# Designs tried in a protein design run: designed miniproteins, single chains, continued (4). Part 101

Each design is a single chain, and the fold is of that chain. pLDDT is the mean over its residues in the fold that is shown.

## One batch from the design tools (miniprotein)

Design m15757
Fold by ESMFold2-Fast:
Structure m15757 (fold): chain A 56 residues (1-56)
Amino acid sequence: SLPLIENPDSLEGAKKLLELAQRGDTRVRPLLEALARYSPDPEVQKLAREALEILG
C-alpha cells in the first residue's frame, strides 16, 4: 500500500514522494500533479515536477 505521508505539501513530504517516484511508484503521480500545480511552496513545486519527469 502507499506509505502514510502526514503532510505531503511539506518539504519533507515532497522529498518522500520524490523517492517513491525514483523507485517507479506510479501511485504517487496524482499527488505529485496536485503539488506541482497548487503547492504554495516553490521548493515543493520544484520537487514535485522533478518527480513527475522521473515517472514520465
Scores: mean pLDDT 76

Design m15758
Fold by ESMFold2-Fast:
Structure m15758 (fold): chain A 57 residues (1-57)
Amino acid sequence: MDKQSALNKAANEAIDYLEKGDYEKAKKIVYDAAKKLGLSDETAEAVFASLKMQVEA
């Protein structure tokens, strides 16, 4: 599976938690996925920030 598809899966799960107000779990999901895919912490932060903006967090 390519990295983008795997990250999109994690992003969708994280959005669900953000909508529930549980952004600690959402953040962990994004960071865990980024770590597994060999992405930097900066990339994980950028992705999580983007998801928060999408959910108006």
Scores: mean pLDDT 77

Design m15759
Fold by ESMFold2-Fast:
Structure m15759 (fold): chain A 70 residues (1-70)
Amino acid sequence: LYKEAAEAIENKDYEKLEELVKKILLELGVPEEEAEEGAKKTAEAVKKAVEEGADPEVFEEIIKELLEAE
């Protein structure tokens, strides 16, 4: 799951990244509307970080923070 998302970032396929994040959030029991919003915000944050020179590994950290933040 997270590995596939990292590969999407390397390919700069942020649409696929958004879909993968949504799928991960749904699997963790997040409601569809919240999963869609969370996935979109996560993809936008990752895109900005990567464009500013961050490594794809930052994605796993962002996802973990998003899931741990209630």
Scores: mean pLDDT 71

Design m15760
Fold by ESMFold2-Fast:
Order: C-alpha cells, then structure tokens, then sequence
Structure m15760 (fold): chain A 72 residues (1-72)
C-alpha cells in the first residue's frame, strides 16, 4: 500500500512524467492526488504551477499544494 511513495519515487526518477503527474491531480483517490502533488514539487516543473494553484482550492490538498508551489 505504498502507492503514494511509488508515485513520488517514479516522478523523481523520471521528470519527463510531469504531464502524467499533472493528470493524476484529477484522480478520484485523494491519496493519489497528494502523491502526484509531492512528486511535482520534487521535480520543480513550472508547468505544474497552474494545476497546483487549482489544487489549493481543495482543503484536503491545500497543504501539499502549497508545499509543492514553494519548491517550484
């Protein structure tokens, strides 16, 4: 059940997956969305800025989204 940890690890190893991680922000599972946000923050891809700003509107994602935006 380390799905979130796997998403973050794969994002770090494969920065070219940033577009796929942005799509995961629409996943129905909040834990998957949080993992995608963390991976995007670790990658630091500026393309994630607008999707992460949208994630700030969701209280369950706001903390992770703020963390990721600070790193970009």
Amino acid sequence: AAMEERIVRLGRERPEWAPALIELLKHPDTAVRRAAIRALGEIGDPRAVEPLQEALKDPSLAEEARWALERI
Scores: mean pLDDT 75

Design m15761
Fold by ESMFold2-Fast:
Structure m15761 (fold): chain A 68 residues (1-68)
Amino acid sequence: MSDQELFDRFGEVADEIVRMLEEGAPVSEIRRLLDEAERIAGEITDPELREMAEAVVELLREEVRRRE
């Protein structure tokens, strides 16, 4: 996958995580998607896109921790 394709896929997963958080989905399911998002972020080779993706993962992990 290109970095742009990885970043686009990352955005799709991040949007799903936000939706699940808003709907009060089980933390276990949200954590599974967070692990997928983190893996995708780690595959990005462009440093700017990777930094943005990693920052989003940190924010989402913090929000999940606040819930349980």
Scores: mean pLDDT 82

Design m15762
Fold by ESMFold2-Fast:
Structure m15762 (fold): chain A 76 residues (1-76)
Amino acid sequence: NIEEEARKLAEGAAAMLAAGVPAEAVVTFVAHQLVTEFGVPREEARRAAREAVEALQAGDLEKAVEILTRTMREAL
């Protein structure tokens, strides 16, 4: 289930941010997972990762899940 994978990735990113990992490093991590695990093109992955991390920094986990789910589905 793509939404379950997106939620898992978003929750992992949120945990990294809570642990004090710099936002840019979290963006790089999420983008890498989108490229390597889900076949998202690099430019789309970087954009989606940045938008998702910005949503997480605003406290909006559900928005991050929606962004990642849409991006993963469009890559299929």
Scores: mean pLDDT 89

Design m15763
Fold by ESMFold2-Fast:
Structure m15763 (fold): chain A 84 residues (1-84)
Amino acid sequence: TEELLEKARELGEQAEEALKAGDKKKAGELLIEALELLLKTAKTDAQKAIMYDGMAKVYRELLGDEKKAAELEKKAEELRKKAA
């Protein structure tokens, strides 16, 4: 819905502010929340794969969770194979 897209945008803006302040954990948590909202609006497996790839990057780069990042990357790859 448009409401979910707007909330995701607001969370993304808050995450950028957190990154500028050096708060990588807060930025990561806000970005994951935004990507989960975008995932709910995704209509295709290709769009869902983009959201899971985004979450994986956040877990790896901002939250330091390599295991969670790898799990999400695998899920994105499976969705991309369905979309092809």
Scores: mean pLDDT 86

Design m15764
Fold by ESMFold2-Fast:
Structure m15764 (fold): chain A 54 residues (1-54)
Amino acid sequence: SPEVEEAIARVKAAYDAGDPQAAADAFNSVPTELVGEVLAALTPEQRAAILAAQ
C-alpha cells in the first residue's frame, strides 16, 4: 500500500542519514495494522536503531 511504501522509505532515508530518532518517528506514525509489513521490509540494523530510539 502507499502508506507502507512511504513509511518504509521514510524510515530507510532517516536511518541512512544517521538519524535514528527520525527513523523511530517515521515508524511510530505507522498504523498498528501495517506495523508487521513495515518491520518485514526493514533490515535487522534498521529495526535495532528504531528500538534504541524508543
Scores: mean pLDDT 81

Design m15765
Fold by ESMFold2-Fast:
Structure m15765 (fold): chain A 58 residues (1-58)
Amino acid sequence: GIEEGEKYFELGVKASIAGDYEKAAEYFKQAAKLFRESGDSRAEIVELAARHAARKAA
């Protein structure tokens, strides 16, 4: 649900700050999926964050 999506988003932000972009991408991807399933409008921006983190990891 939304609450679970928010937890994964927070984990993604923390991983990104720590420089762990591979983990950040995975957490943001999971958060975006949960937000999309819940109809939360944040799904699109979080999906963008996942793609950005994935590019940083490569």
Scores: mean pLDDT 84

Design m15766
Fold by ESMFold2-Fast:
Structure m15766 (fold): chain A 82 residues (1-82)
Amino acid sequence: MSLERLIGLILRAIGDIIEAEHLIKQKKDYERALELAKEALRLAKEALEMAKKMGDETLAKIAEKLIEEAEKLIKKAEELLK
């Protein structure tokens, strides 16, 4: 387990969040936005576990924030799909 892998997970989660937010703003493909938000949540949770094992409190806090943002996007996309 390496810092490069941890940063890679964080960057992928950020990318998925940005794309999901973009789809929601454009009022396009809410199903795809939901998939991206769910992937971001999975990646952020994996990043949090890695950061905790490495003792990196800064990256752990970043991962926790990404979990919160991904969960908000999941709820928003699910509400838009009703």
Scores: mean pLDDT 87

Design m15767
Fold by ESMFold2-Fast:
Order: sequence, then structure tokens, then C-alpha cells
Structure m15767 (fold): chain A 83 residues (1-83)
Amino acid sequence: TEKEDKEDQAKLYLQEGIKAYNAGDYDKAIEYFEKAIELGSGEIKASALAYLGEVYKKKGDYEKAKEYYEKALSINPNNSLVK
């Protein structure tokens, strides 16, 4: 279904974003996480938002990091990346 196709694509973008983040390619990670947020819902979207917060934290933009963490928590309060 359309929802399943979009969620599967969002999951792949989330995984690619995590790979880029771990490689230190923060600009590429942002691109992938933004696509995961656009196509994903629920848990996938919350995880992508939390990882986008981690990217901005690594770039020293703590204000944007906080904004994305708050967005992630509004979708999934149990998100393990937000402590």
C-alpha cells in the first residue's frame, strides 16, 4: 500500500542517515533524515527527528538540537535518543 511503501522508504532513509552520521557526513545525514521525516510516520519519523537533533548537536547548534528533540518527544515520549 502507499503507506507501507512510504514507511519502507522512510526506514531506508533513516538507515542511510545513520550511516552518514556515523561517517561524520552531517550534511548528508541531514538530507537523509529530512527525507525520512517527510515520508515516515510514528516511530520512524520520531527517530529521524531525534537523529536530526543529534546531528545539530554535533554541529554545535544546540537550539536546533533541542527543537528537534522536542518534536521527536511529541511523537514518541519513549524515544531513547532523548534523555
Scores: mean pLDDT 81

Design m15768
Fold by ESMFold2-Fast:
Structure m15768 (fold): chain A 61 residues (1-61)
Amino acid sequence: RIPQSVLEQIKRAQELLEQGERLLRLGKETGDQELIEQGRKLIEEARKLLDRYKALTEKYE
């Protein structure tokens, strides 16, 4: 059904989401604009990957 490689990519995207959220939090606490930027990018990329893989696996089924 869902390929193992896709499941592994979903798990990696989830880890990136957590890392992005931590960077965003630290950036907001310290006022570090680069950390905020990096955190937001990681969160957006991770969310897009998670949504895309779910949409693809739904069609791929």
Scores: mean pLDDT 77

Design m15769
Fold by ESMFold2-Fast:
Structure m15769 (fold): chain A 61 residues (1-61)
Amino acid sequence: MDERIARLEERAKTLPPEEAALVRSLIDGARQYRAMGDEELAQRVIDLAEAYVDELEKRLA
């Protein structure tokens, strides 16, 4: 999980500010779920964030 979050944070640095803010919001949500012991829900939020970044990168290409 930490590796996936770190990669998303790195990818977010290359995105426009509004999109980067949304990705960071999703990462924060995943961290909150993980802190509550809900690792499955945290993983689902990270999966959503990864899909969102993949779609953005496709549009910006």
Scores: mean pLDDT 81

Design m15771
Fold by ESMFold2-Fast:
Structure m15771 (fold): chain A 103 residues (1-103)
Amino acid sequence: DSETLGNLAITYNNIGSVYQNQGNYADAIASYQKALEIRTKALGPEHPDVATTLNNVAVIYQNQGDLETAIALYQRALEIRTKALGPEHPDTLTTRANLAKVL
């Protein structure tokens, strides 16, 4: 059900954050990809929760030096957040600032 799927997505996102903080980027990406799959199916690809997961994955690629992948993911997260939340929302501004650091 949607509530169980929402809780599962939150759990995978939190597991991703733990792995990321440990420098285990492979397991962090795998966990975030599970959260992204669940959120995209449950909420749709334009939902701000999808953008949150994309932004988190972009940070990992940036830390690994894969700037091309990081830029693409930040641009997608920024597009979603701008449309869903507006250009002045704190989350939109955070993604814009992160994108600026990799350009």
Scores: mean pLDDT 87

Design m15772
Fold by ESMFold2-Fast:
Structure m15772 (fold): chain A 81 residues (1-81)
Amino acid sequence: SFLEKKEKELLEKAYKEGYELAKESEEEAEKKLEEMRRELEEAKRQAERDGVTESSRYQLRLMEEQVKAFEEGAKKALEEK
């Protein structure tokens, strides 16, 4: 489906970005991952204030999966060193 294809593309992009950034700089990858986690937590707090909708739930899930993909990519690059 369209959504599954777009989700896959976004997750593959996040993984690759994490991998490439960690390969260049462990410190920068860690900072970026921490930033992504902070953005996710802020988005969760905002959704709680505004009221959780199906749309906001979907976006939060997608953000969570992108954070995980980035982290996995970064971890893979560090394991290869």
Scores: mean pLDDT 84

Design m15773
Fold by ESMFold2-Fast:
Order: structure tokens, then sequence, then C-alpha cells
Structure m15773 (fold): chain A 60 residues (1-60)
């Protein structure tokens, strides 16, 4: 269904953002520390929450 596609897309985008953040830190020679990991997790959760809201909006 459309909802399942949007959920899958949201998960993929969240994962890609996390990978990009970690890769950027690596390229800059910055340590991947607990703070960066926590920030990446927060961004993932934000993207998933936004995706859920969009799906609920499309149900109307």
Amino acid sequence: SEKEKLEAFGETVANLHRIALEAEAWLRGEPVNDGLVARAKALEDEIRQETKKKIEELEK
C-alpha cells in the first residue's frame, strides 16, 4: 500500500542521513563519539516521526 511505501521510504531516508553524518565525521577526521551517535539517533527518530505524520495526513 501507499502507507507501507512511505514507511519504507522514511526508514531508508533516516538510515541514509545517519550514514551520511557518520561518513562526514570520518572524512573530517573527527571521532565518532557518543554525542554524535546520540545526535544521529535523534535525527533518525525525527525523520520517522515526520514520516508518520505525513502518512496520517494522507489518510484524510
Scores: mean pLDDT 72

Design m15774
Fold by ESMFold2-Fast:
Structure m15774 (fold): chain A 67 residues (1-67)
Amino acid sequence: SEKELEEEVKLALAYMYRGLGLILASKGKLEEAIEAYKKAIEIAKTVDTPEAKKLIEEAEELIKELE
């Protein structure tokens, strides 16, 4: 369905932002990493799935590690 496709695309985008955050953090770009993680959380919050909820929890922990 259209809703399922939108959810899959949004979840993929959220994963991409989380991945970008991890790369930025590994380069010592902590502020940019936090921004990428926050974008991942923002997008994942629009997706009503257990996978999205897990991504939010993981990204929130990653932010706490850098703050």
Scores: mean pLDDT 86

Design m15775
Fold by ESMFold2-Fast:
Structure m15775 (fold): chain A 79 residues (1-79)
Amino acid sequence: MEEALALIEEAERLFQEAVEAARRGDAEAALEKALEAAELLREAARVLRAAGAPEELVEGLLRAAEDVRAMGERLAAAV
């Protein structure tokens, strides 16, 4: 559980960096950071599945990862 929470926190930090990069007009950095955040959320889902978490929770994290990726693409396009 703690490992998954740490991955989620790191993903949140990376996504915040993506938003900040987009605000500065750095579309490439915004997309790159958002993609890294999405990958960490997918890793958190894998860790939770291995720990016996409910499948609904794992699926929720995988959906959040896709949402973060899509938002990163929109942030980069909005620059």
Scores: mean pLDDT 84

Design m15776
Fold by ESMFold2-Fast:
Structure m15776 (fold): chain A 65 residues (1-65)
Amino acid sequence: SAEQRKKAISAAVAAQILGNKATVEERDGRYVVEIEAKTEEQYEHALKMAEELEKLGIETTVRLL
């Protein structure tokens, strides 16, 4: 929905403000926030962020590059 899309975009923007790379991906009408980490420390912080976003109903994934 448009509301779910706006929530995902806001979450990605918040992640970017906190120094993480984040994008929004669309999958079959669902919106997923993808957070990218380049170090293990960034990855651990991103995982905690993803847990909080999931509690808010925002589907979130994290990857380490």
Scores: mean pLDDT 81

Design m15777
Fold by ESMFold2-Fast:
Structure m15777 (fold): chain A 88 residues (1-88)
Amino acid sequence: MAEKLLEEARKLLDQANKYFKEGKYDEAISLYRKAIRLAQEAIELGLKDAYPVLAEAYRNLADAYKKKGNTEMAKEFERIADLAEKKA
């Protein structure tokens, strides 16, 4: 159910943050993208509590892209994170 999707998204976000701290940005990006997908699915099922997780995942995804030198994609993800944060 939606709550299970949100729990899974949080676990993926935590694991992605660990990879990010280790400098494993590609692995972090992969897990942030999975967390985003699950958070979006939870929102579609009516669980608006997933918006903060969606916002954090996009913000951290933006930081990972900055570390890889892709500032254009980073700015795009920051804008999406801001939008998600306002819906929480």
Scores: mean pLDDT 88

Design m15778
Fold by ESMFold2-Fast:
Structure m15778 (fold): chain A 61 residues (1-61)
Amino acid sequence: SRAASQQALAASFAEDARLLAAAKPLSEEERKKFLEKSGVSEESYELSREIADRLLRAFAA
C-alpha cells in the first residue's frame, strides 16, 4: 500500500468529517449509509474521524 497517498486523501476526508463532527455526530446507521454511498472503506472513515476528533480538540483550546 502507498501510505503517503492514502494519508493525503484521508486528510481531505478529515476536513469534511471535522465539519460534520462539529455540527452533529453521526450515528452508526448514518455512518453505514455514508460508507456504502461513498464506497469508502471502514478503516478510511475511522482514520478520518480520529483525525477530525484530534483537530477539533486542538482548535477548541
Scores: mean pLDDT 62

Design m15779
Fold by ESMFold2-Fast:
Structure m15779 (fold): chain A 57 residues (1-57)
Amino acid sequence: LTDEQQRAIVKIANEALAQLDAGKPADEVIEWARKRLEEAGLGQYADAVVQAILATA
């Protein structure tokens, strides 16, 4: 992973955690995060990032 890709993952994960803390439904937040990762060319990491978000929340 490049530094730019790592920052993109961290930013998306932090935004997802903030949405979960704000009371957004988990399934909607996870779908949002997955789509953002795919748009950033990081779809191959989407499953791992989603699992990390759910483990942290």
Scores: mean pLDDT 82

Design m15780
Fold by ESMFold2-Fast:
Structure m15780 (fold): chain A 124 residues (1-124)
Amino acid sequence: SQEEEVEEAELSAKRFAKKEGTGVSLLTLEGLELIKEGRLLEAEELYRKAIEADPNFAEAWNNLGNVLRDLNRLDEAEEAYRQAIKIKPNFAEAWNNLGNVLRDLNRLDEAEEAYRQALEIDPN
């Protein structure tokens, strides 16, 4: 029902508000546990709810891309990584992950450029 959807959204918002300064790390750990258990669709839902609560959450977009790539939904994974980069252009991990998905799509020149961007941001 609409009342249940509102209550779920309020609980989601309170969940993220209560985890100031640790929200990203806790979300990553929750997602990794779901992935480890093979619960990829639940990991997708977790990250999509995080993005609904904060559309500027670059790390949630990057993690959504990782789950979508594991699901072999490569075009959707590319879009998620590009959203992470749009929000945070200096996100070396998202550039590297974009390179990986472009390589999987056999778009090798674009993959090389994405890897070069990651290396320029973080040469280590």
Scores: mean pLDDT 81

Design m15781
Fold by ESMFold2-Fast:
Structure m15781 (fold): chain A 55 residues (1-55)
Amino acid sequence: LEERARRRLESMRAAIEAGDEVAAEWALRDTGVTAEEILHDPERALAKILARLAE
């Protein structure tokens, strides 16, 4: 579960950095994580992704 959450975080970060607004928006909506959290509070972002994947 933790490895899946980390991979998801990396994919979301890559989409944001690539400027792919559609992919980034979709990923953020699915997890409830913000781009700001991914870039500046990755521990909080990871916790939200973990919670979403555990449901």
Scores: mean pLDDT 73

Design m15782
Fold by ESMFold2-Fast:
Structure m15782 (fold): chain A 65 residues (1-65)
Amino acid sequence: SMAARQAAIDRMKAIAKELGLEVVSIEGDTVTVGVDEMTLETIGRVIRLMGEGFKLGFSVKVVLK
């Protein structure tokens, strides 16, 4: 349903915010996050978002800003 979809999107945005990751776009089942540089610390945060996203049916894509 649209309501369940919106709740899942809102949850992904909330998790990304807690992890300090910028959500650039959400298209279909893909959440795209922007990072300034690919440090080990940033990679760790992205992996955490990927794990949470998998539980909600989302894939995570990373782009350099």
Scores: mean pLDDT 84

Design m15783
Fold by ESMFold2-Fast:
Structure m15783 (fold): chain A 78 residues (1-78)
Amino acid sequence: SDEARMEELARLAREAGEPEEYVEALRLALEAERAARAGDLAEAARLAAEALEAAEPLLSEEEREEGRRGVERLEAEA
């Protein structure tokens, strides 16, 4: 299941010594992906925006801009 995949990836990230911000961003990104697959693009956009905010300390300016464009695309499709 998506929940089991999310939990497994979070566990692996923690075992690899990734910061908690990375784990939080990963969970939110996987929830956004799940919402998008369910057809809830508005919820997917909201969760993707939260994932981007959680990941901000770990991202370059270019990566942050790419993430923002992804959120805008989801909002436009909603």
Scores: mean pLDDT 78

Design m15784
Fold by ESMFold2-Fast:
Structure m15784 (fold): chain A 62 residues (1-62)
Amino acid sequence: MSGKEAAEEARKALEEMKKSGKAPKEMLKKVEDYATLAAARGELEGGTEIGKEAKKFAEELG
């Protein structure tokens, strides 16, 4: 999986969480894992930004 593909998967999972208004631990971990993979595969800025958005969204719900 390329960094761009991983970033796309992380973004899709984050958008699903936002649509549902829920941040289940499994979905949050999925976003974080793909965001980390994207960063490691050359999409450092994109991956980091998606990860930060996911954490902020989870904090807003908690």
Scores: mean pLDDT 79

Design m15785
Fold by ESMFold2-Fast:
Structure m15785 (fold): chain A 60 residues (1-60)
Amino acid sequence: MDEALVARARELLAEAERLLAAGRKDEASQMANHAGVLATLADDPALLAEAQRLAREAQR
């Protein structure tokens, strides 16, 4: 289960970065926030930190 949560969180972060690069900030923020929830459930603080970073960049 934890491996599946980490894999899904990483997929969402990769999609968030692509959306951010495309200027789709609202969608990038939603994907990053969802990845952060999954990172928290997986007890992965590094993934949570990356998700929070991308969510903040989406607000710039």
Scores: mean pLDDT 82

Design m15786
Fold by ESMFold2-Fast:
Structure m15786 (fold): chain A 64 residues (1-64)
Amino acid sequence: SLDKGIEALLAGDYERAAEYFEEALKKDPNNATAWYGLGAALDGLGRTEEAKEYYAKGNELDPN
């Protein structure tokens, strides 16, 4: 799901990317990459306020 999310994000398919990253987070809610990926997908969809919250969560888990 994480790899598929990244592939969808790179393809500009933000709806599919968000679904895959949500699936990854259901399996591992501590996956910072999935939080950042979901943020990027939501930002691509124009859901900028939600994206900011997900970026913040990713940074909390992996601030480096």
Scores: mean pLDDT 83

Design m15787
Fold by ESMFold2-Fast:
Structure m15787 (fold): chain A 56 residues (1-56)
Amino acid sequence: GLLEAAEGALRGARAALGDPAAARAALHQSTELMKRSEGEARELAEEAVRIAREGL
């Protein structure tokens, strides 16, 4: 579901720290997921976007 996808995006964003190419991919994926998400899934997707941006 969207919660599992958001948790996956958060893990992906954290794993991409120190890899700008992976961080850019994680940012794109998390941003698209954020647009589709509400509630808890939205909050996790927003956190994934924030972390992915730190990896750039």
Scores: mean pLDDT 83

Design m15788
Fold by ESMFold2-Fast:
Structure m15788 (fold): chain A 58 residues (1-58)
Amino acid sequence: MEAAHQQLLEEFERALQERVEKGELSEEEAKKKIDAFRKVVEARPSVSEVFDAIGRLM
């Protein structure tokens, strides 16, 4: 995974973990969203595809 994609994945994971800690999201829901986003970045998407995925999964 490219460094930029790795950084985006880490930031996305952090944001979802904060939502779990606040009680806005279950750990199971966060894991599913993280897994879905990981599959998007692994497919080597364009920048637009990554931002679209973040918007859909948040």
Scores: mean pLDDT 74

Design m15789
Fold by ESMFold2-Fast:
Structure m15789 (fold): chain A 76 residues (1-76)
Amino acid sequence: RLREAVAREVGAELRVIGLEIDLELYEKKAAEAEAAGDAATAAEYRAKAEELRRKLEEAREELEELREELEEIEEE
């Protein structure tokens, strides 16, 4: 059980990392578009970044739940 929980936690952590990277990328693209005067492209990337922030919050909550489960198993 502990090994299975660790594997799930690692998978969730990798998902969070992937979403963080994507979020940073879209935020950077939005800033670059704004600096270039392309307001339409900047708005599109900001919308993508906002969607990614919501997914990241959900993924972080899932990771926290898995970490709590792992802590409970480890304390047994």
Scores: mean pLDDT 80

Design m15790
Fold by ESMFold2-Fast:
Parts: C-alpha cells; sequence; structure tokens
Structure m15790 (fold): chain A 68 residues (1-68)
C-alpha cells in the first residue's frame, strides 16, 4: 500500500538524518513523490531543502508534515 511505502521511506529518511546523509534523505523524499504518497511538488521541495542546507532534518520534517 502507499501507506506502507511511505512508512518505509520515512524510516529510511530518519536513519539517513541520524547518519548525516542528507542525499539519502532527499532521495527518500523523491521516492515518496514517485509513489504518490506526497505530491511531486512537496517531494522536490524536500529534496532541494536537503541539498541546499546539507541537512536531512528539514527534508524529514517536510515529509512527515505532508505524509501525516
Amino acid sequence: SLEEIGKRALEGARKAVEEGDYAAAGAAAMSLGEQGVISREEARKAALEALRTKDGRAALERMEEAGG
């Protein structure tokens, strides 16, 4: 289900943030957009935020807000 896909991607994003891997957090956001869990626009914003700030926390927060 889309909910299970979203949950798995969010778990991966949380792990990426803990490890300081902002690129992986951004990739998780794009995956959510591709799967239709969040809008493609929100996915792009989250991914760009991670790359711009070099911090996956902003991307994770955006994904959690869009998916919750």
Scores: mean pLDDT 76

Design m15791
Fold by ESMFold2-Fast:
Structure m15791 (fold): chain A 88 residues (1-88)
Amino acid sequence: TSLPPIFYLSAAAVLLFLASFFVPNNAMAAKVVLGLVSLALLAVNLFLTAQYLRDSEDRWIIVLGAVILLLLVAVFGLVIYLIHRSLR
């Protein structure tokens, strides 16, 4: 059975966020757009993953979802930290 689209979207969001750091400074517009899109996708995925975990009864799915949720929270916290550092 294939994984729910939410897990693929979470992986895509993390990869997109990571890719934003590899964009050179001379392409600043692309880097900013990529970072903002990644942040929006992370917020949506965090919400959807939390909803998915609420509806799941299988222990392995709960464990897998909890790990993904924890990673999303960690990345979200890191992004907020970087924004806070930029703003003060």
Scores: mean pLDDT 63

Design m15792
Fold by ESMFold2-Fast:
Structure m15792 (fold): chain A 63 residues (1-63)
Amino acid sequence: EELRKKGIEYMEKAEEAVRNGDLETAEEYLKKADEYFAPLGREGAILSTAARLRVVGVLLERE
């Protein structure tokens, strides 16, 4: 429960960093989200994949 909440918080921070053009910070936040999602097993894997797809979507909108 807490791990999922923290992972989502870092995912949202990664999206904000991408919107601001800070790709290095976004990658660091995605790595942190992955660390919090990993203990959740299959659910964590799904959340990590969804987070990365959302970040890619924001990047594509900027191009």
Scores: mean pLDDT 77

Design m15793
Fold by ESMFold2-Fast:
Structure m15793 (fold): chain A 58 residues (1-58)
Amino acid sequence: MLSREEAAALGRELVRLTEEGRYEEAHALGIQVARLLGAPTSSQGGTAAVLMAAGERV
C-alpha cells in the first residue's frame, strides 16, 4: 500500500485533473489510487463501487 504522503500526492493529482476537466484521466487515476488503498477493482461490481466511493452517481 501507499504511504500517507504518497496517497496525498496522488489525491492532489486527481483533484488537479478533475479541475482541468480531464475527467477520463481523473477517473483512471482514481481507480489506481483505490486499488493501492486496498479496494478491489478487478470485478465488474468492484469498479462500480470505486466510482461511487469517489463521489460518482449511481
Scores: mean pLDDT 63

Design m15794
Fold by ESMFold2-Fast:
Structure m15794 (fold): chain A 80 residues (1-80)
Amino acid sequence: DELRERARELLVRAGEAFEAGDYEEALRLAEEAAELARGVSKGLEVAALGMMAEAARGLGDEKLAEEYEEKAKKLVEEAQ
C-alpha cells in the first residue's frame, strides 16, 4: 500500500505547511498527494482536493478553490 502511505505522508506535510501559513507549499504537497491517490483511494484524493482548495483560498484564488471543491464533490458522488 505504498501509494496510499505516501499520499498520507504528503497530506501530513501539506497540513504542516498550511498551519505555518505556507499556502504555496501546502498546495504543491496536496497536489502530489492527489496524484498518488488518484485511482488508488477516493478518500485520500478527496482529502487532498480539500487541502488544495483551502491552500488556494489562502493564496487568494477563490476560483481555483471552487474548482477543487467541485472536483471533490464529483468524486464523493462517484464513490457512492
Scores: mean pLDDT 86

